# Designs tried in a protein design run: designed miniproteins, single chains, continued (5). Part 53

Each design is a single chain, and the fold is of that chain. pLDDT is the mean over its residues in the fold that is shown.

## One batch from the design tools (miniprotein)

Design m17830
Fold by ESMFold2-Fast:
Structure m17830 (fold): chain A 113 residues (1-113)
Amino acid sequence: AHDEVEEALNSLDENGRRFLQLVLDGAPEEEIRKEAEKMSEESLIKVALILGAALAVAEYIGNEEMVENIRRAIEIIKEIARKKGEEVLEKVEKAFEKGKEIGKKIVEERLKK
């Protein structure tokens, strides 16, 4: 639920937090990729969850620039995860999808009633 995204945010290491800040700021792809390469498996999974939730909210609001930034960031994370192994990639993809479900619930709870 919503608490899982908050727990992921609160438990992110420095590299994960720096990566998210770069994504939100619309930093260049090269800079985002360089930071992603420093992230652990745990941080990649947590960031994927957070990006999924952020994507659902950004799509609802119609923030196309943020949607593009998040979509670019998740593709970079998937590339890094694939280099670590197929199991890591699967966990990242599942976390991102779960994040999108949580984000949709946030939209329904706070923006529709």
Scores: mean pLDDT 84

Design m17831
Fold by ESMFold2-Fast:
Structure m17831 (fold): chain A 68 residues (1-68)
Amino acid sequence: SAEEILQIARKVAEETGIPFDVALRIIAEILKKGKPLTDEEAERLAREFGVTKEQVKKASEIAYKLLK
């Protein structure tokens, strides 16, 4: 549900230090493709939002686990 997605996004943001909006974007991309972000996708999002690639990859891992 939408409520579950928002809760997951909040947890991802808290665990990684990325903004809530970035966590939502990562979750949306994982839901669309059914798997974690690739290195290329993580680098692109990191540049777009001014966060590190490591933060985005960590967020993607946590989000994917919570979406199972």
Scores: mean pLDDT 86

Design m17832
Fold by ESMFold2-Fast:
Structure m17832 (fold): chain A 100 residues (1-100)
Amino acid sequence: MKEEEKKKKYEKEANDALKVAQSSRDGIARLVAEKDRLPLEETAAALESGVRDLQKAYDTAKKLYEETGSEELKKIYDEVQKTLDFGQAALDAARAEAAA
C-alpha cells in the first residue's frame, strides 16, 4: 500500500474539476449580466453549454469524494455542487424568459 501517489493524483483531478467549475460559473455570471445584448435563444444555448461543463466537473468531484472519503475532496465536491446549482438556476430562468 503506497497511497501517497494515488492521493496526489486525486487531489490534482479534484482541483482541475474545481477550476473548470469556477471558470464555467464566471462565464455563466457574465452571460446573465449581459443577457440583454444577445438573443434569448443564444443566451440559453450558451448557458446550456456552461451547465454541461459544470455537470462534468460535478460528476468528477463526486466520484473522487466517493472513492476516497476525503474531507478535503468533500469540500471541493460541495463547492462544485453549489456552482452547478447556480448554473442550473440561471439556465432555468433563461428558458422561462425565452418561453414567455
Scores: mean pLDDT 80

Design m17833
Fold by ESMFold2-Fast:
Structure m17833 (fold): chain A 61 residues (1-61)
Amino acid sequence: SEEEKLKQEYLRLQILADAYEGLARMAEYVAKLDPSAKPVAEKNRELSEEYRKKAEELKKK
């Protein structure tokens, strides 16, 4: 059903957001010791926020 498809897509987007959030946190931790890790932390944070936003937009449908 359409509802099942939306639930699966929402779950997929949330899993991706959570994965990138985890990577961002790890890179943010590394960046405290090595500032060269900051761009990696920022990029993963942006990706996490992007997928989280896509999930929230899907939830409004």
Scores: mean pLDDT 86

Design m17834
Fold by ESMFold2-Fast:
Structure m17834 (fold): chain A 65 residues (1-65)
Amino acid sequence: MTLTVTAPDPEAAQRALVRVVIEHPDGVLSVERVDEHTYRVTLADEATARVLTAELEAVGARVEA
């Protein structure tokens, strides 16, 4: 599954992404930076997607399916 992430604070969003990648190394398949504030993240399963969404929303990012 693929999520589009829009981050007003891309540094905070990147720290959250790195944390999820470390905790779920098989759950995050790819991370693509589309522009300065936008990331596209491909995930292996729904559980990792829920964790990533919660972490990103906690730092003010918007997550779209």
Scores: mean pLDDT 83

Design m17835
Fold by ESMFold2-Fast:
Structure m17835 (fold): chain A 83 residues (1-83)
Amino acid sequence: VTSVSLDGKEGMTPEEVAEELIEKARQANLFPADVLLEHKGKTYTIARNIRNDEQLRRAVKEVFWAFNRDTMKPEDKIILKRE
C-alpha cells in the first residue's frame, strides 16, 4: 500500500499527481492494484485491477473529475493498494 497526500499539491495538475503515484507504484512493485480516495474520513474505490502506468494515469484523472479540485481537501489521499 502506498499513497499520495494532496497536502501542498493544490497547484498540481492531475497528470503531475499521477506521475508521482506511478513512480511510487513502480518502486513498491504494486501492480496489479486498486485506486482509492480517502476523502473526509471515508474511503472510495475509484478503480480496480490497474495493471500499468496508462491505466493508473486514467484512474487518477477520474478521481479529479469525480471529486473536483473545489471539493478535494489537503487532508485527502489517493491510495494505491495491491490486489
Scores: mean pLDDT 74

Design m17836
Fold by ESMFold2-Fast:
Structure m17836 (fold): chain A 95 residues (1-95)
Amino acid sequence: DMEKLEKAIELAKKAIELAKEKGDSVSLTAGQLLLDAGQTLLDAYKKGETPDMLAIDIQIGMAQIAIGVSKLIGADKEVLELLEEALELLLEVMK
């Protein structure tokens, strides 16, 4: 669903901006990985092309690790909620 993909991209962008405001480089990295994966999927969808799913899987895996680290170091709840929702939507689109 294109709407879920666009929402995931929007949430990742919001997480990036909040992470920047808070100086949270780990959450910023997670947000950038989710944004890059989401944008790659959206671009492929719009062009009618098959995305590089291996590259996307690696990006999402790295984002999951970064989110885990952000939780351990006590990142802001709003940033974590945005990252988690963006991740969930991307995983749902990839089914």
Scores: mean pLDDT 87

Design m17837
Fold by ESMFold2-Fast:
Structure m17837 (fold): chain A 94 residues (1-94)
Amino acid sequence: SDLEKAIEAAKKFAERVLQLLEKYLSPEDVERFKRIAEEVLKRIEKAKTPLEVLLMTRMFALGVKNYLRQKLPKEEAEKAIEEIDKLLREFVKS
Protein backbone atom coordinates (compact mmCIF):
# COMPACT_ATOMS: atom_id res chain seq x y z
CA SER A 1 0.00 0.00 0.00
CA ASP A 2 1.02 3.66 -0.38
CA LEU A 3 0.93 4.02 3.42
CA GLU A 4 3.30 1.04 3.96
CA LYS A 5 5.70 2.44 1.32
CA ALA A 6 5.58 5.90 2.97
CA ILE A 7 6.35 4.40 6.42
CA GLU A 8 9.28 2.38 4.98
CA ALA A 9 10.59 5.50 3.18
CA ALA A 10 10.34 7.50 6.45
CA LYS A 11 12.36 4.81 8.30
CA LYS A 12 15.08 4.92 5.60
CA PHE A 13 15.06 8.73 5.70
CA ALA A 14 15.54 8.76 9.50
CA GLU A 15 18.38 6.19 9.26
CA ARG A 16 20.17 8.22 6.57
CA VAL A 17 19.73 11.46 8.58
CA LEU A 18 21.24 9.78 11.68
CA GLN A 19 24.21 8.52 9.60
CA LEU A 20 24.70 12.07 8.26
CA LEU A 21 24.59 13.55 11.79
CA GLU A 22 27.54 11.32 12.82
CA LYS A 23 29.73 13.52 10.54
CA TYR A 24 28.58 16.79 12.16
CA LEU A 25 27.55 16.13 15.79
CA SER A 26 29.02 14.56 18.94
CA PRO A 27 28.15 10.90 19.75
CA GLU A 28 26.00 12.21 22.65
CA ASP A 29 23.94 14.46 20.32
CA VAL A 30 23.61 11.62 17.75
CA GLU A 31 22.31 9.25 20.49
CA ARG A 32 19.77 11.93 21.53
CA PHE A 33 18.51 12.22 17.92
CA LYS A 34 18.43 8.41 17.63
CA ARG A 35 16.00 8.37 20.61
CA ILE A 36 13.95 11.20 19.05
CA ALA A 37 13.85 9.32 15.72
CA GLU A 38 12.71 6.09 17.46
CA GLU A 39 9.83 7.99 19.13
CA VAL A 40 8.83 9.74 15.86
CA LEU A 41 8.96 6.42 13.95
CA LYS A 42 6.68 4.77 16.57
CA ARG A 43 4.14 7.54 15.86
CA ILE A 44 4.65 7.19 12.08
CA GLU A 45 3.92 3.42 12.30
CA LYS A 46 0.49 4.38 13.76
CA ALA A 47 -0.23 6.88 10.94
CA LYS A 48 -3.43 6.31 8.93
CA THR A 49 -2.46 8.24 5.78
CA PRO A 50 0.69 8.91 3.70
CA LEU A 51 0.11 12.63 4.37
CA GLU A 52 0.45 12.07 8.15
CA VAL A 53 3.74 10.19 7.50
CA LEU A 54 4.98 13.08 5.32
CA LEU A 55 4.04 15.74 7.93
CA MET A 56 5.71 13.86 10.82
CA THR A 57 8.83 13.21 8.69
CA ARG A 58 9.00 16.92 7.71
CA MET A 59 8.65 17.96 11.39
CA PHE A 60 11.48 15.59 12.38
CA ALA A 61 13.67 17.05 9.60
CA LEU A 62 12.80 20.63 10.71
CA GLY A 63 13.81 19.85 14.30
CA VAL A 64 17.15 18.40 13.15
CA LYS A 65 17.84 21.39 10.83
CA ASN A 66 17.03 23.90 13.61
CA TYR A 67 19.42 22.12 15.99
CA LEU A 68 22.20 22.13 13.35
CA ARG A 69 21.70 25.90 12.84
CA GLN A 70 22.17 26.43 16.62
CA LYS A 71 25.05 23.96 17.15
CA LEU A 72 27.30 24.29 14.07
CA PRO A 73 29.19 27.18 12.41
CA LYS A 74 27.05 28.75 9.65
CA GLU A 75 28.92 27.16 6.71
CA GLU A 76 28.82 23.63 8.21
CA ALA A 77 25.14 24.04 9.19
CA GLU A 78 24.23 25.13 5.62
CA LYS A 79 26.10 22.12 4.17
CA ALA A 80 24.43 19.64 6.57
CA ILE A 81 20.98 21.19 6.00
CA GLU A 82 21.42 20.97 2.20
CA GLU A 83 22.21 17.24 2.57
CA ILE A 84 19.11 16.72 4.78
CA ASP A 85 16.92 18.64 2.28
CA LYS A 86 18.25 16.38 -0.52
CA LEU A 87 17.29 13.29 1.54
CA LEU A 88 13.85 14.83 2.23
CA ARG A 89 13.30 15.41 -1.52
CA GLU A 90 14.19 11.74 -2.19
CA PHE A 91 11.70 10.69 0.53
CA VAL A 92 8.89 12.87 -0.97
CA LYS A 93 9.46 11.31 -4.44
CA SER A 94 9.14 7.81 -2.91
Scores: mean pLDDT 89

Design m17838
Fold by ESMFold2-Fast:
Structure m17838 (fold): chain A 80 residues (1-80)
Amino acid sequence: SELEKLLEEVKNAKTAEEILELSIKALLEIMRKSEDKDVILEAIGAILRLIGLYLDGASAEELKKVAVEDIEELIKKLKE
């Protein structure tokens, strides 16, 4: 799926900027596909958290870990 491809791209990204951009794209795609208000709100929260971490100077490794965990959890909720 497009979401699984975006998740793979996040996992393979090397810079904090690339991780942030790809993660936001994946989270926006989750919001577009979901009709569940709770999933949409969690995706918004994940975007805000990632932006905050990026602005605070989080490493690519730290940003990737948080992004992958949040995206994987939300993808699981979409399959319910």
Scores: mean pLDDT 87

Design m17839
Fold by ESMFold2-Fast:
Structure m17839 (fold): chain A 55 residues (1-55)
Amino acid sequence: MPSDEEILARVREVAATLSREDQIALLESFAVLARKEGREALAEELERERDRVAA
């Protein structure tokens, strides 16, 4: 199973190809999935990325 770091790297690569609004939506969706899977640290990192994009 990929590590949190590997998932973050892949999400960042995909997000870089998207509009700002789509990046925020992608990061929020993955954060929700990470929490549902019990990956709290990954969810917090994704929420921080979302906040950076939204700022």
Scores: mean pLDDT 81

Design m17840
Fold by ESMFold2-Fast:
Structure m17840 (fold): chain A 66 residues (1-66)
Amino acid sequence: SSDRALAVADLLFLQIMNGKVGDELSSAAELARATGASRATVNRLLRQAEAAGAIRRVGDRILIAK
């Protein structure tokens, strides 16, 4: 749902704002568990964040790129 997508976006934004470039963010599985969002929703939001240059994905790791 849109509410779950917003929860994922908010949690990603919070972690990025409190971190530094190169810091590792919560995994996709952790984001899904914390927000109640589906894996598909989490991966869609992660693709959008990567396209915006906010994060970089390396294997199963998600790093701040901002």
Scores: mean pLDDT 83

Design m17841
Fold by ESMFold2-Fast:
Structure m17841 (fold): chain A 63 residues (1-63)
Amino acid sequence: SLAELQARAQEELDVLVEKAHEVLKLLKDPNASQEDIEKAQKEMLEAAEKFLAAYKEIQAALA
C-alpha cells in the first residue's frame, strides 16, 4: 500500500539522518581514524541509496 511505502521511506530517511550525524561526529573528532570515517561514509551512502529507492517507489505509485 502507499502507506507502507511511505513508512518504509520514513524509516530509511531516519537511518540516513542517523548515519549523516555519525559522519559529522567523526569529522569533528581529532582522534577519529581515516578508516572509521570511510566506513561511516560508506554506511551513509548505502542508507542514501535505500532512501532514494524507497522514494522512487512512492513517486511511481503516485504517477
Scores: mean pLDDT 87

Design m17842
Fold by ESMFold2-Fast:
Structure m17842 (fold): chain A 104 residues (1-104)
Amino acid sequence: SNQDIADKALELEVKTIKAIRDGDIEKAIEYALKAVPLMNEGLVGSLLAPAAITIVLKYLIENGRIEEAKKLLEEVLSKIKSPAAKKEVKTAYERILNGEPLSP
């Protein structure tokens, strides 16, 4: 159901944030990658599931880990089937690189 997809996306987002807070970047990447299949699960997944990967990309870029962020972006984009989710992830990545806010 749409509620189950939303709940799973939010669970992975929260786990990603907590892993970054705890300094466990490898675990944060693991949780964010688990959200990628949800991006292909209709409109709710496409809108909500990108948040976890966006949080990791922001952390990597702001900490000078640019090559890791680029490789993670390439891996994620290769697995996304949803055009809306691809656009969201690409737009977030470009905004972070330019030092722009993630929301307009």
Scores: mean pLDDT 85

Design m17843
Fold by ESMFold2-Fast:
Structure m17843 (fold): chain A 62 residues (1-62)
Amino acid sequence: SEAQKLELEAQILEGVKAVLEAVTNVVLSKIKDPKEAEALRAQTEKQLAKLDKEIAELKKKI
């Protein structure tokens, strides 16, 4: 059904979000400069917000 397809697409994006968070945390653990770490956190937060918006739009249609 369309609802099952939308739910699967939302679950895939939630998985992508989890991987992005995990990878960012690994990279942050290797950064010694607090300013560089803050910049990476800010950039990752923007990407996560875009994914959250896409997930919300998919769930709205279910």
Scores: mean pLDDT 87

Design m17844
Fold by ESMFold2-Fast:
Structure m17844 (fold): chain A 88 residues (1-88)
Amino acid sequence: SKALEEALKKFRELFRKNVAHQLTPEQRAALDRIIDRLAELKPQTYEELKQAILEGLQAEQARLQIPEEYLEQVAELLAGHIWKLAQE
């Protein structure tokens, strides 16, 4: 859980540095809410992490403007990145 908490913090920092400037304030706020929810849920496995991200993306879909067909792929990419950070 502590490794995942540190990974989420690092992911948020990398997101702010590399991607946030390309997003609207509403999109940034939506992603912050998803990350905050992941920190609250404390997923124990990769599958729990991926599912929690997918549910967060679905809840914020309208603000993020991600087409429904891409949600699962985006969730997998984000879960993979966060999970890798937690293993380092």
Scores: mean pLDDT 82

Design m17845
Fold by ESMFold2-Fast:
Structure m17845 (fold): chain A 106 residues (1-106)
Amino acid sequence: SQKMNDLQKRLEALQADLLALERRVEEITSKHPVDERQQKILERLRGEMAQARAHLASWDSLFLALQAEGWQPELETKLNEELAKAESYIAQGRELLADLERLIRE
């Protein structure tokens, strides 16, 4: 199914984006000591990444239901909503990462 393939590709792109964000956070935190101000941003950033991960996991559960029951409009809507939520949390995480990187350069 073209729709199923498109959803799967969008999921894979978001998983790659989240992995890249997580990798950059690990690189920064392994190379630089984190002060209290930076720690507050890091906690928010980790929260956004955890929310993105949860929505991607929810997508996997819904996709398994789709494979068992066949294509349903309500399930398609939920799959798109979970991807949109994950994308939003990843975008917020990227902004927080940029804020963290600016503070480390100061």
Scores: mean pLDDT 87

Design m17846
Fold by ESMFold2-Fast:
Structure m17846 (fold): chain A 61 residues (1-61)
Amino acid sequence: MKEELIEKAIKRLEEETRGKSPEEAAALARRTVSELSPHLDDEQLTEASQRLSEVARRTMR
C-alpha cells in the first residue's frame, strides 16, 4: 500500500537525520519527498511532505 511506502520513508529519514544539522535534515526531507512524488497522488504527497517535514523539524530541537 502507498501508506506503507510513506511509513518506510519516514523511518529512513529519522535514521538519516540523526546527528545532522537542521539544513541537512531539511535537504534530506525534500529529497525523500522528491523520491516519493512519482508514486503518490497530490493528496498523498501533501500528507507525506508534512510528515517528513515534522521529522526534519524534530532534528532542529
Scores: mean pLDDT 75

Design m17847
Fold by ESMFold2-Fast:
Structure m17847 (fold): chain A 61 residues (1-61)
Amino acid sequence: SEFDELKAEIEELMKQMSEKEQKGVQEMVAEAERLRDEGRDDAALALLRTTLQLMKKMLAE
């Protein structure tokens, strides 16, 4: 699924991040999983996409 693919990409990029940054990302992923569990799939996907874009921007600097 797109959710699982985004989560997998986030997990891979997280390996390049500090412990503090990893904790922040883990909180965002947990929130996306909660949104999905509540049936808010579009909101969950939007949150993961936003998290991934933020991570890519941070790692590009």
Scores: mean pLDDT 84

Design m17848
Fold by ESMFold2-Fast:
Structure m17848 (fold): chain A 68 residues (1-68)
Amino acid sequence: SALIEEAVARIEEIHRRALAGELSEEEADQQILGVYMEALRSLSEEEKEELARRVQELARRYREIVAA
């Protein structure tokens, strides 16, 4: 889904900016929530489950980088 790929790309960019110190953790969390909620308005139930899996994978990767 193009909407899922767009949401994933936006969340990944927010994570990059947070890691670069351009966004506070609070700002990053707010922006990620906004992207996720906006995408959910336009997605089918199947696509919502796919987006949730993709977001969980992005969060896992972000935590690994922060913990390093």
Scores: mean pLDDT 84

Design m17849
Fold by ESMFold2-Fast:
Structure m17849 (fold): chain A 100 residues (1-100)
Amino acid sequence: IDELFKKAVEVLDEIFEVSTDPEIRKLIGKVLEELFDARVYYKLGKYDQALEELKNIRKLLDEIEEKATSLPPEQAQRVRELIGELKKIVDEFEKKVKEA
């Protein structure tokens, strides 16, 4: 889980660097908050609450993808690729929570 968390933070940092859009950056901040909460709930054994945070993260990632369509094509493509990586990380995190 700590490895998945670190990887997610690294990918979010890359999106932050690629996009100067203030709405996308605000959404990244929300994803970081939900991701931190999911990790805390997991460590406390509150797996149902951790799963709820992961669902919120998925919704925020979809919002970032939607906002990214307004970026220049090269930035939009890179953001979509990074969001794809984050969704895979969230899938792996969800699997670990359900297996716990």
Scores: mean pLDDT 84

Design m17850
Fold by ESMFold2-Fast:
Structure m17850 (fold): chain A 63 residues (1-63)
Amino acid sequence: DDEYLDKLGEAGRFAYEALRDGSLTDEQIIEELKEKFGLSEEDARRILAVVRNGLATRAELAA
């Protein structure tokens, strides 16, 4: 379902910006992902984990 995949891409961008901004806790980001994108808690946690791992890997590569 292309619409679902597009929503996942937008959710990933939102999670990335929220983590970069640092003003929201992980739980607040999960709640925002559920409300804005209609994701389950499991999907929201997966997206947050993937984005966080990507940020951590880039930070290590930039060192």
Scores: mean pLDDT 73

Design m17851
Fold by ESMFold2-Fast:
Structure m17851 (fold): chain A 93 residues (1-93)
Amino acid sequence: SLPPVLPKEELERILETARELLENNDLERLEELSRQDPLVLLFYEALKNMTEEQVEELKNLPPFEQLVLIRLVALEKDWEKAKERLKKALERL
């Protein structure tokens, strides 16, 4: 089955929310927002391990790869390892 796809507007809103939470180190708001939407915590954990350039690279990927890569970055805590795992997953398709 294809992974879930986030609409572009929702992706951009979640990325901006996670970035704001990181810049402000607002753990209380992170907890509150993550109870409403578990993707907020996922994107927060991923963005801790991503540069602005890597965020722009993510936005330019096919939609089905974007959420998969975010999950892999959050898990691996390393962009290059996450990209290698994404490549191997795509080769299996």
Scores: mean pLDDT 83

Design m17852
Fold by ESMFold2-Fast:
Structure m17852 (fold): chain A 87 residues (1-87)
Amino acid sequence: SRLEELKKKIEELAKEVLEKIENKVPLEELLKFFEEKKKEIEKIVEEAENDESLSDEEKTEFGKYVKKLFEEVLEKLYEYEEEVKKK
C-alpha cells in the first residue's frame, strides 16, 4: 500500500541515523547527518500530506508513526551526545 511505502522510506532514513550512532561516528558528523536526514523526512511528510490517494485517517496514522519513530531516534541521539560529552 502507499502508506506502507511511505512508512518504509521513513524507517530506512531512521535506520541510517541509528547505524551512525551504533558505529560511534564523531558527534559533529552525526549531528550534521541527522539534520540532513531530518530534512528528507520533512519532505516525505509533505509528500504524504499532499497525497490525494491517502485518506485523512491514513495521513493521521502516518504522522503519528513518523513522530514516534523520530522520538525514538532523537532519544538514542541524545544518549550518545551525553556519553560523548562525559568523556
Scores: mean pLDDT 83

Design m17853
Fold by ESMFold2-Fast:
Structure m17853 (fold): chain A 105 residues (1-105)
Amino acid sequence: SKVEEIVAKLVKESGYKFTPEDKKILEEAVNAESKEEIFELLTSDRVSFEARQVVAEALTFFSLMPAESLGLTREQAAEMIKKALDTLPLETVKAILKGILKGSE
């Protein structure tokens, strides 16, 4: 999808390096059946602080929400993810997560 391609390009250009565990959680989130399951996965202690911030920024970019990209706390990133999940269709969320995975190669 175009959303997936845009996100993949942005993540790749950022030079951001995800851990193998971060990638595994993102794959689990892509295969999740509900937004609630995705939220639980993305806000778990298994996800690095940095990966959570990248996810929050990508989701909020497509939700047309104001983004504070510098100095987000772990809690602020989780709140941004929740608001974006409430705003975006499930299919769009999954496209964004697939883009993050593709860009993290």
Scores: mean pLDDT 77

Design m17854
Fold by ESMFold2-Fast:
Structure m17854 (fold): chain A 100 residues (1-100)
Amino acid sequence: HHHMTEEQKKKLSDMVNKKAEELLKRIEKEGTMLAPAPEYDEELDKVNKLIKEKKYGEAFRLMEKIFETGELVPVTAEELKERFTPYQLLIWDVLLRKRK
C-alpha cells in the first residue's frame, strides 16, 4: 500500500505520453496499425473515462473485449493520434503483440 505524490503522477503521465509518441513514430514509418473500426469510437470513449478515473485494470479489460469482438481495420498514425489517448494506444499495442 502506497500513495503517489503529485510529482510521481506527473512523471508517470509524461512517460506514458513519451512512449505513445515513440509508438506513433514507429507506426508512421511502418504505414498502418490494425485498430477498431471508427464505429467503436463510443466504446473507446468509455475506456478513456475509466483511465481518467484511474481504473486501469477495468480499462484494459474493456479494451480486450473491443479487441476480441470489434472489427479491425488498418489505420494511420494520424488517425490513431486523433482517436486514441496515449494510454489507450499503449494498451492496444500490448493486445496486438499478445495476438502473436
Scores: mean pLDDT 78

Design m17855
Fold by ESMFold2-Fast:
Structure m17855 (fold): chain A 78 residues (1-78)
Amino acid sequence: SALIEEIKRLIGEAVEASRDPAVYELAVAAVQALDAGDYEKALAYLEQARRTAEAKGSAEAARHLDRAAELVRELQRQ
């Protein structure tokens, strides 16, 4: 799915921008949930990652994670 590839790209950009191990762990969990088709779990992990990125001062990573979450919600509507 082109939409899943775009979500994974945004998650990767967030990991690169934050360079934070906690954001990385949550990003890995989100991708695993996406691959399993568990979109509720993927959204929960992406929201945790976004909050962690914001708390650590990475506004760029937080924006990428917010956009990724928006696209996961689009997957849920299909």
Scores: mean pLDDT 89

Design m17856
Fold by ESMFold2-Fast:
Structure m17856 (fold): chain A 80 residues (1-80)
Amino acid sequence: SDLIRETISKLSEEELMKVTEFLISLLSEEEIREALKKAGVPEEVLKLDRESLLEWLKTQSKEQRENILVHLAEIHASKL
């Protein structure tokens, strides 16, 4: 949603990573994979466990991290 994307765009890099780590800890592996598929990440990234995924995310651009967090947040919001 536009609201989620706008909110995420206002986060610092440190806040972005902390929120991403928190959502990844809350979501199931299936929910994380759904979010990553919607974010358009490479197929090999879909095979990563939570720890390896977080390490990979730290190497990505701010734009890519924001895009992934948006989709994680949308999956989480769908459960509310």
Scores: mean pLDDT 83

Design m17857
Fold by ESMFold2-Fast:
Structure m17857 (fold): chain A 73 residues (1-73)
Amino acid sequence: MLTGKVVDSNGNPIKGAKVTVYGVGGVFTDDNGNYSFSGRGTHAVTVSYPGYSTQTKTVTLTDDTVTVNFTLT
C-alpha cells in the first residue's frame, strides 16, 4: 500500500491536492493532506495543486506499506 502526506513549504497540509499514480488512477488529499493507494509494482506518482509546482516521484510498491510525502512549493 502507498500512503503519504502533502504539505506546503511551511508544513501546512494541502487539502484537495491531486495525487496521480500513472496507470492506476488518482485521488485527492483529505483535510489533513493524507492520501492512500492500493497497488503493486513501480509507478510514477505525480502531485499537483493550483499555484504550486507539480512534483513526481517513482515509487516501487510491494506487500509492505510504503510512505511517500510531498512538499509543494
Scores: mean pLDDT 82

Design m17858
Fold by ESMFold2-Fast:
Structure m17858 (fold): chain A 71 residues (1-71)
Amino acid sequence: MKEELIEKLREAVRAGNEDEALELIDQMKKMGIYPSLEELAELIREALANGMDRVVEKLTELYKEVKEKEK
């Protein structure tokens, strides 16, 4: 379940499908499913490489939330 959503998000980012990636991020937030800091950092790098500015913004917000929760 968690791994499946993260994998789908990676596939959407790699495909350059920004709208699908944003929908997946929203679904994950609704389910309380957050990627790890390492997974988020990798997704942010791939999104940046693909010019997915909206996805970068959303993933950066999640990164900050996860980082604060781990303290």
Scores: mean pLDDT 80

Design m17859
Fold by ESMFold2-Fast:
Structure m17859 (fold): chain A 75 residues (1-75)
Amino acid sequence: MKEEAEKLIKEAEELRREGLKYHAEGNNQKASDLYLKAAELYEEAARLYEENGDEVKAKGAYGAAITLRTVAEHL
């Protein structure tokens, strides 16, 4: 479970970086899609961290998801 959460975080971080590249290029639609997908992965990772009792990492992942959803809404 913990290793699965960490894998989801890495995948979310990769999608977030890809989204930032598209946003810098002016492709707001692609950036928004990638940010929302990254947010979903952060939310799943947060749930797994909660199941594993890691409240600090769960809060961090939820915070990242909220940030990315907010950014996507403004694109």
Scores: mean pLDDT 85

Design m17860
Fold by ESMFold2-Fast:
Structure m17860 (fold): chain A 86 residues (1-86)
Amino acid sequence: MLSEEERLILYGAQAVFQKEQNPSLSEEEVLIGFAELVILDKLPDPRAVSREEVLELAKKEVKKNKEKYKEIVEKGKELREKLLKE
């Protein structure tokens, strides 16, 4: 089974993939995208919240935990590079 840390790293890899598809995304926008994925995963019903509310929560989480989220996204990048070499 995937640990919570492994799941977070997978969301980090997804955020890095989104940056590769849209290179104009800023570092902060990539971290916000990562935070949105984490928030949506933790919600019992993601349809119960508005997209605007999720985005606002993601921005607040990035401001509180920017260093931690940056580290997780970097680990996601490393995982993605490893998988592409397999």
Scores: mean pLDDT 77

Design m17861
Fold by ESMFold2-Fast:
Structure m17861 (fold): chain A 80 residues (1-80)
Amino acid sequence: MKELEQLREETARQTREAILAGNGDLLSLSLDAGRRSIERATERGDEESVERYLAQLRGIAEGARDAGNDAVAEEAERVL
């Protein structure tokens, strides 16, 4: 859906900006929180929340790669 694409693109932009500002190390904490959120939503059968969290994780991977931080991009892809 268009909302998920927009969420992914916005998350990618914010992630790129955070890495360029020197805050890339904080993204590992966000990835851990995202993984737990997906696990909980999956257990509840909340497919809508799972799709939203996956869109955000894809955004983090995309934004990190665009900013040249392959380590964070690979970590996000591992959570996906």
Scores: mean pLDDT 78

Design m17862
Fold by ESMFold2-Fast:
Structure m17862 (fold): chain A 113 residues (1-113)
Amino acid sequence: PSRKDVQLSFAVSLFLQRVSGVQPRQVVIDALLESLKDVRLLDEEEEKLLRDTLLAIFPDEVGVGDAISFVQEILRGDEPLKVRIAAELYKRGLDPRKFGLSEEEVEKGLSLL
C-alpha cells in the first residue's frame, strides 16, 4: 500500500469514530471532510470542491458505508482529485465547470470515462 492508501485508511477509521449507520447528508459530509483534513489529504481548495460535489450528489440521508466507498474511489487513484471529481460530476449529468473546475481539468476528467 502507498502512503496515500495508509492515510485514506486512517481517515476512514476517524470518520467511523464520528458517525455510524445512516445520517443526514450534512452530518456525513462534515464528519468525512474533517477526517480527510485530519490526515492532510485535502487542501482548502480541494475541501471546498469536495464539499460542493458531495452536496450535489449525496441523497438527503447517507449510509456511512456508501460515503466511504465514494471517497475511496475518488481518492484511491493516481489522478489529481480535481480531475477525478470532474469525471464523477460528468457521469452524473452535472457540469464540472459550475464547480470551478478549469477546461483542462474537465477535459482530463472526461478522458477517464
Scores: mean pLDDT 85

Design m17863
Fold by ESMFold2-Fast:
Structure m17863 (fold): chain A 72 residues (1-72)
Amino acid sequence: MKGIGEASAEKGMSVYLDGKLQSKALTEENEGVGSALSGSMSIVGVVESEKMSAKVTFTGSTNSGTAEGEGF
């Protein structure tokens, strides 16, 4: 997965992503390998005092997920 982003305290964060997400997890119903996910991601972040907070939402073909994280 590739990403190009721009962040500033005045404008917030903009991120452009291309690529494919692959999950590697075992579930009761999968084949022992996670499915490849393709879709869109949206990242909303705030920059404060050289610290970045971001909420990441990704949507696969029929799946969606949300993750929250803090980056520096």
Scores: mean pLDDT 39

Design m17864
Fold by ESMFold2-Fast:
Structure m17864 (fold): chain A 71 residues (1-71)
Amino acid sequence: MEEEFEKLVKYIKENLNSSGSGVGGIMVEAMTKYKLPFEEALKVAEIVEKMIKEGHGNLEELIEKAIKELK
């Protein structure tokens, strides 16, 4: 509990500073709506970022696609 939450806060702070709030928002949504642990939420955000860089799509659909790929 402590470590997972602390990692999330630290990651959000560092990423917010450099890339903005996009990654943080994706992770929060994955953890709250889909109840994913921190590590899985991080992987979802990484997959979504990779897909966004490759092309233009609906952010919501990309998040759902990444979650399905994880499961």
Scores: mean pLDDT 67

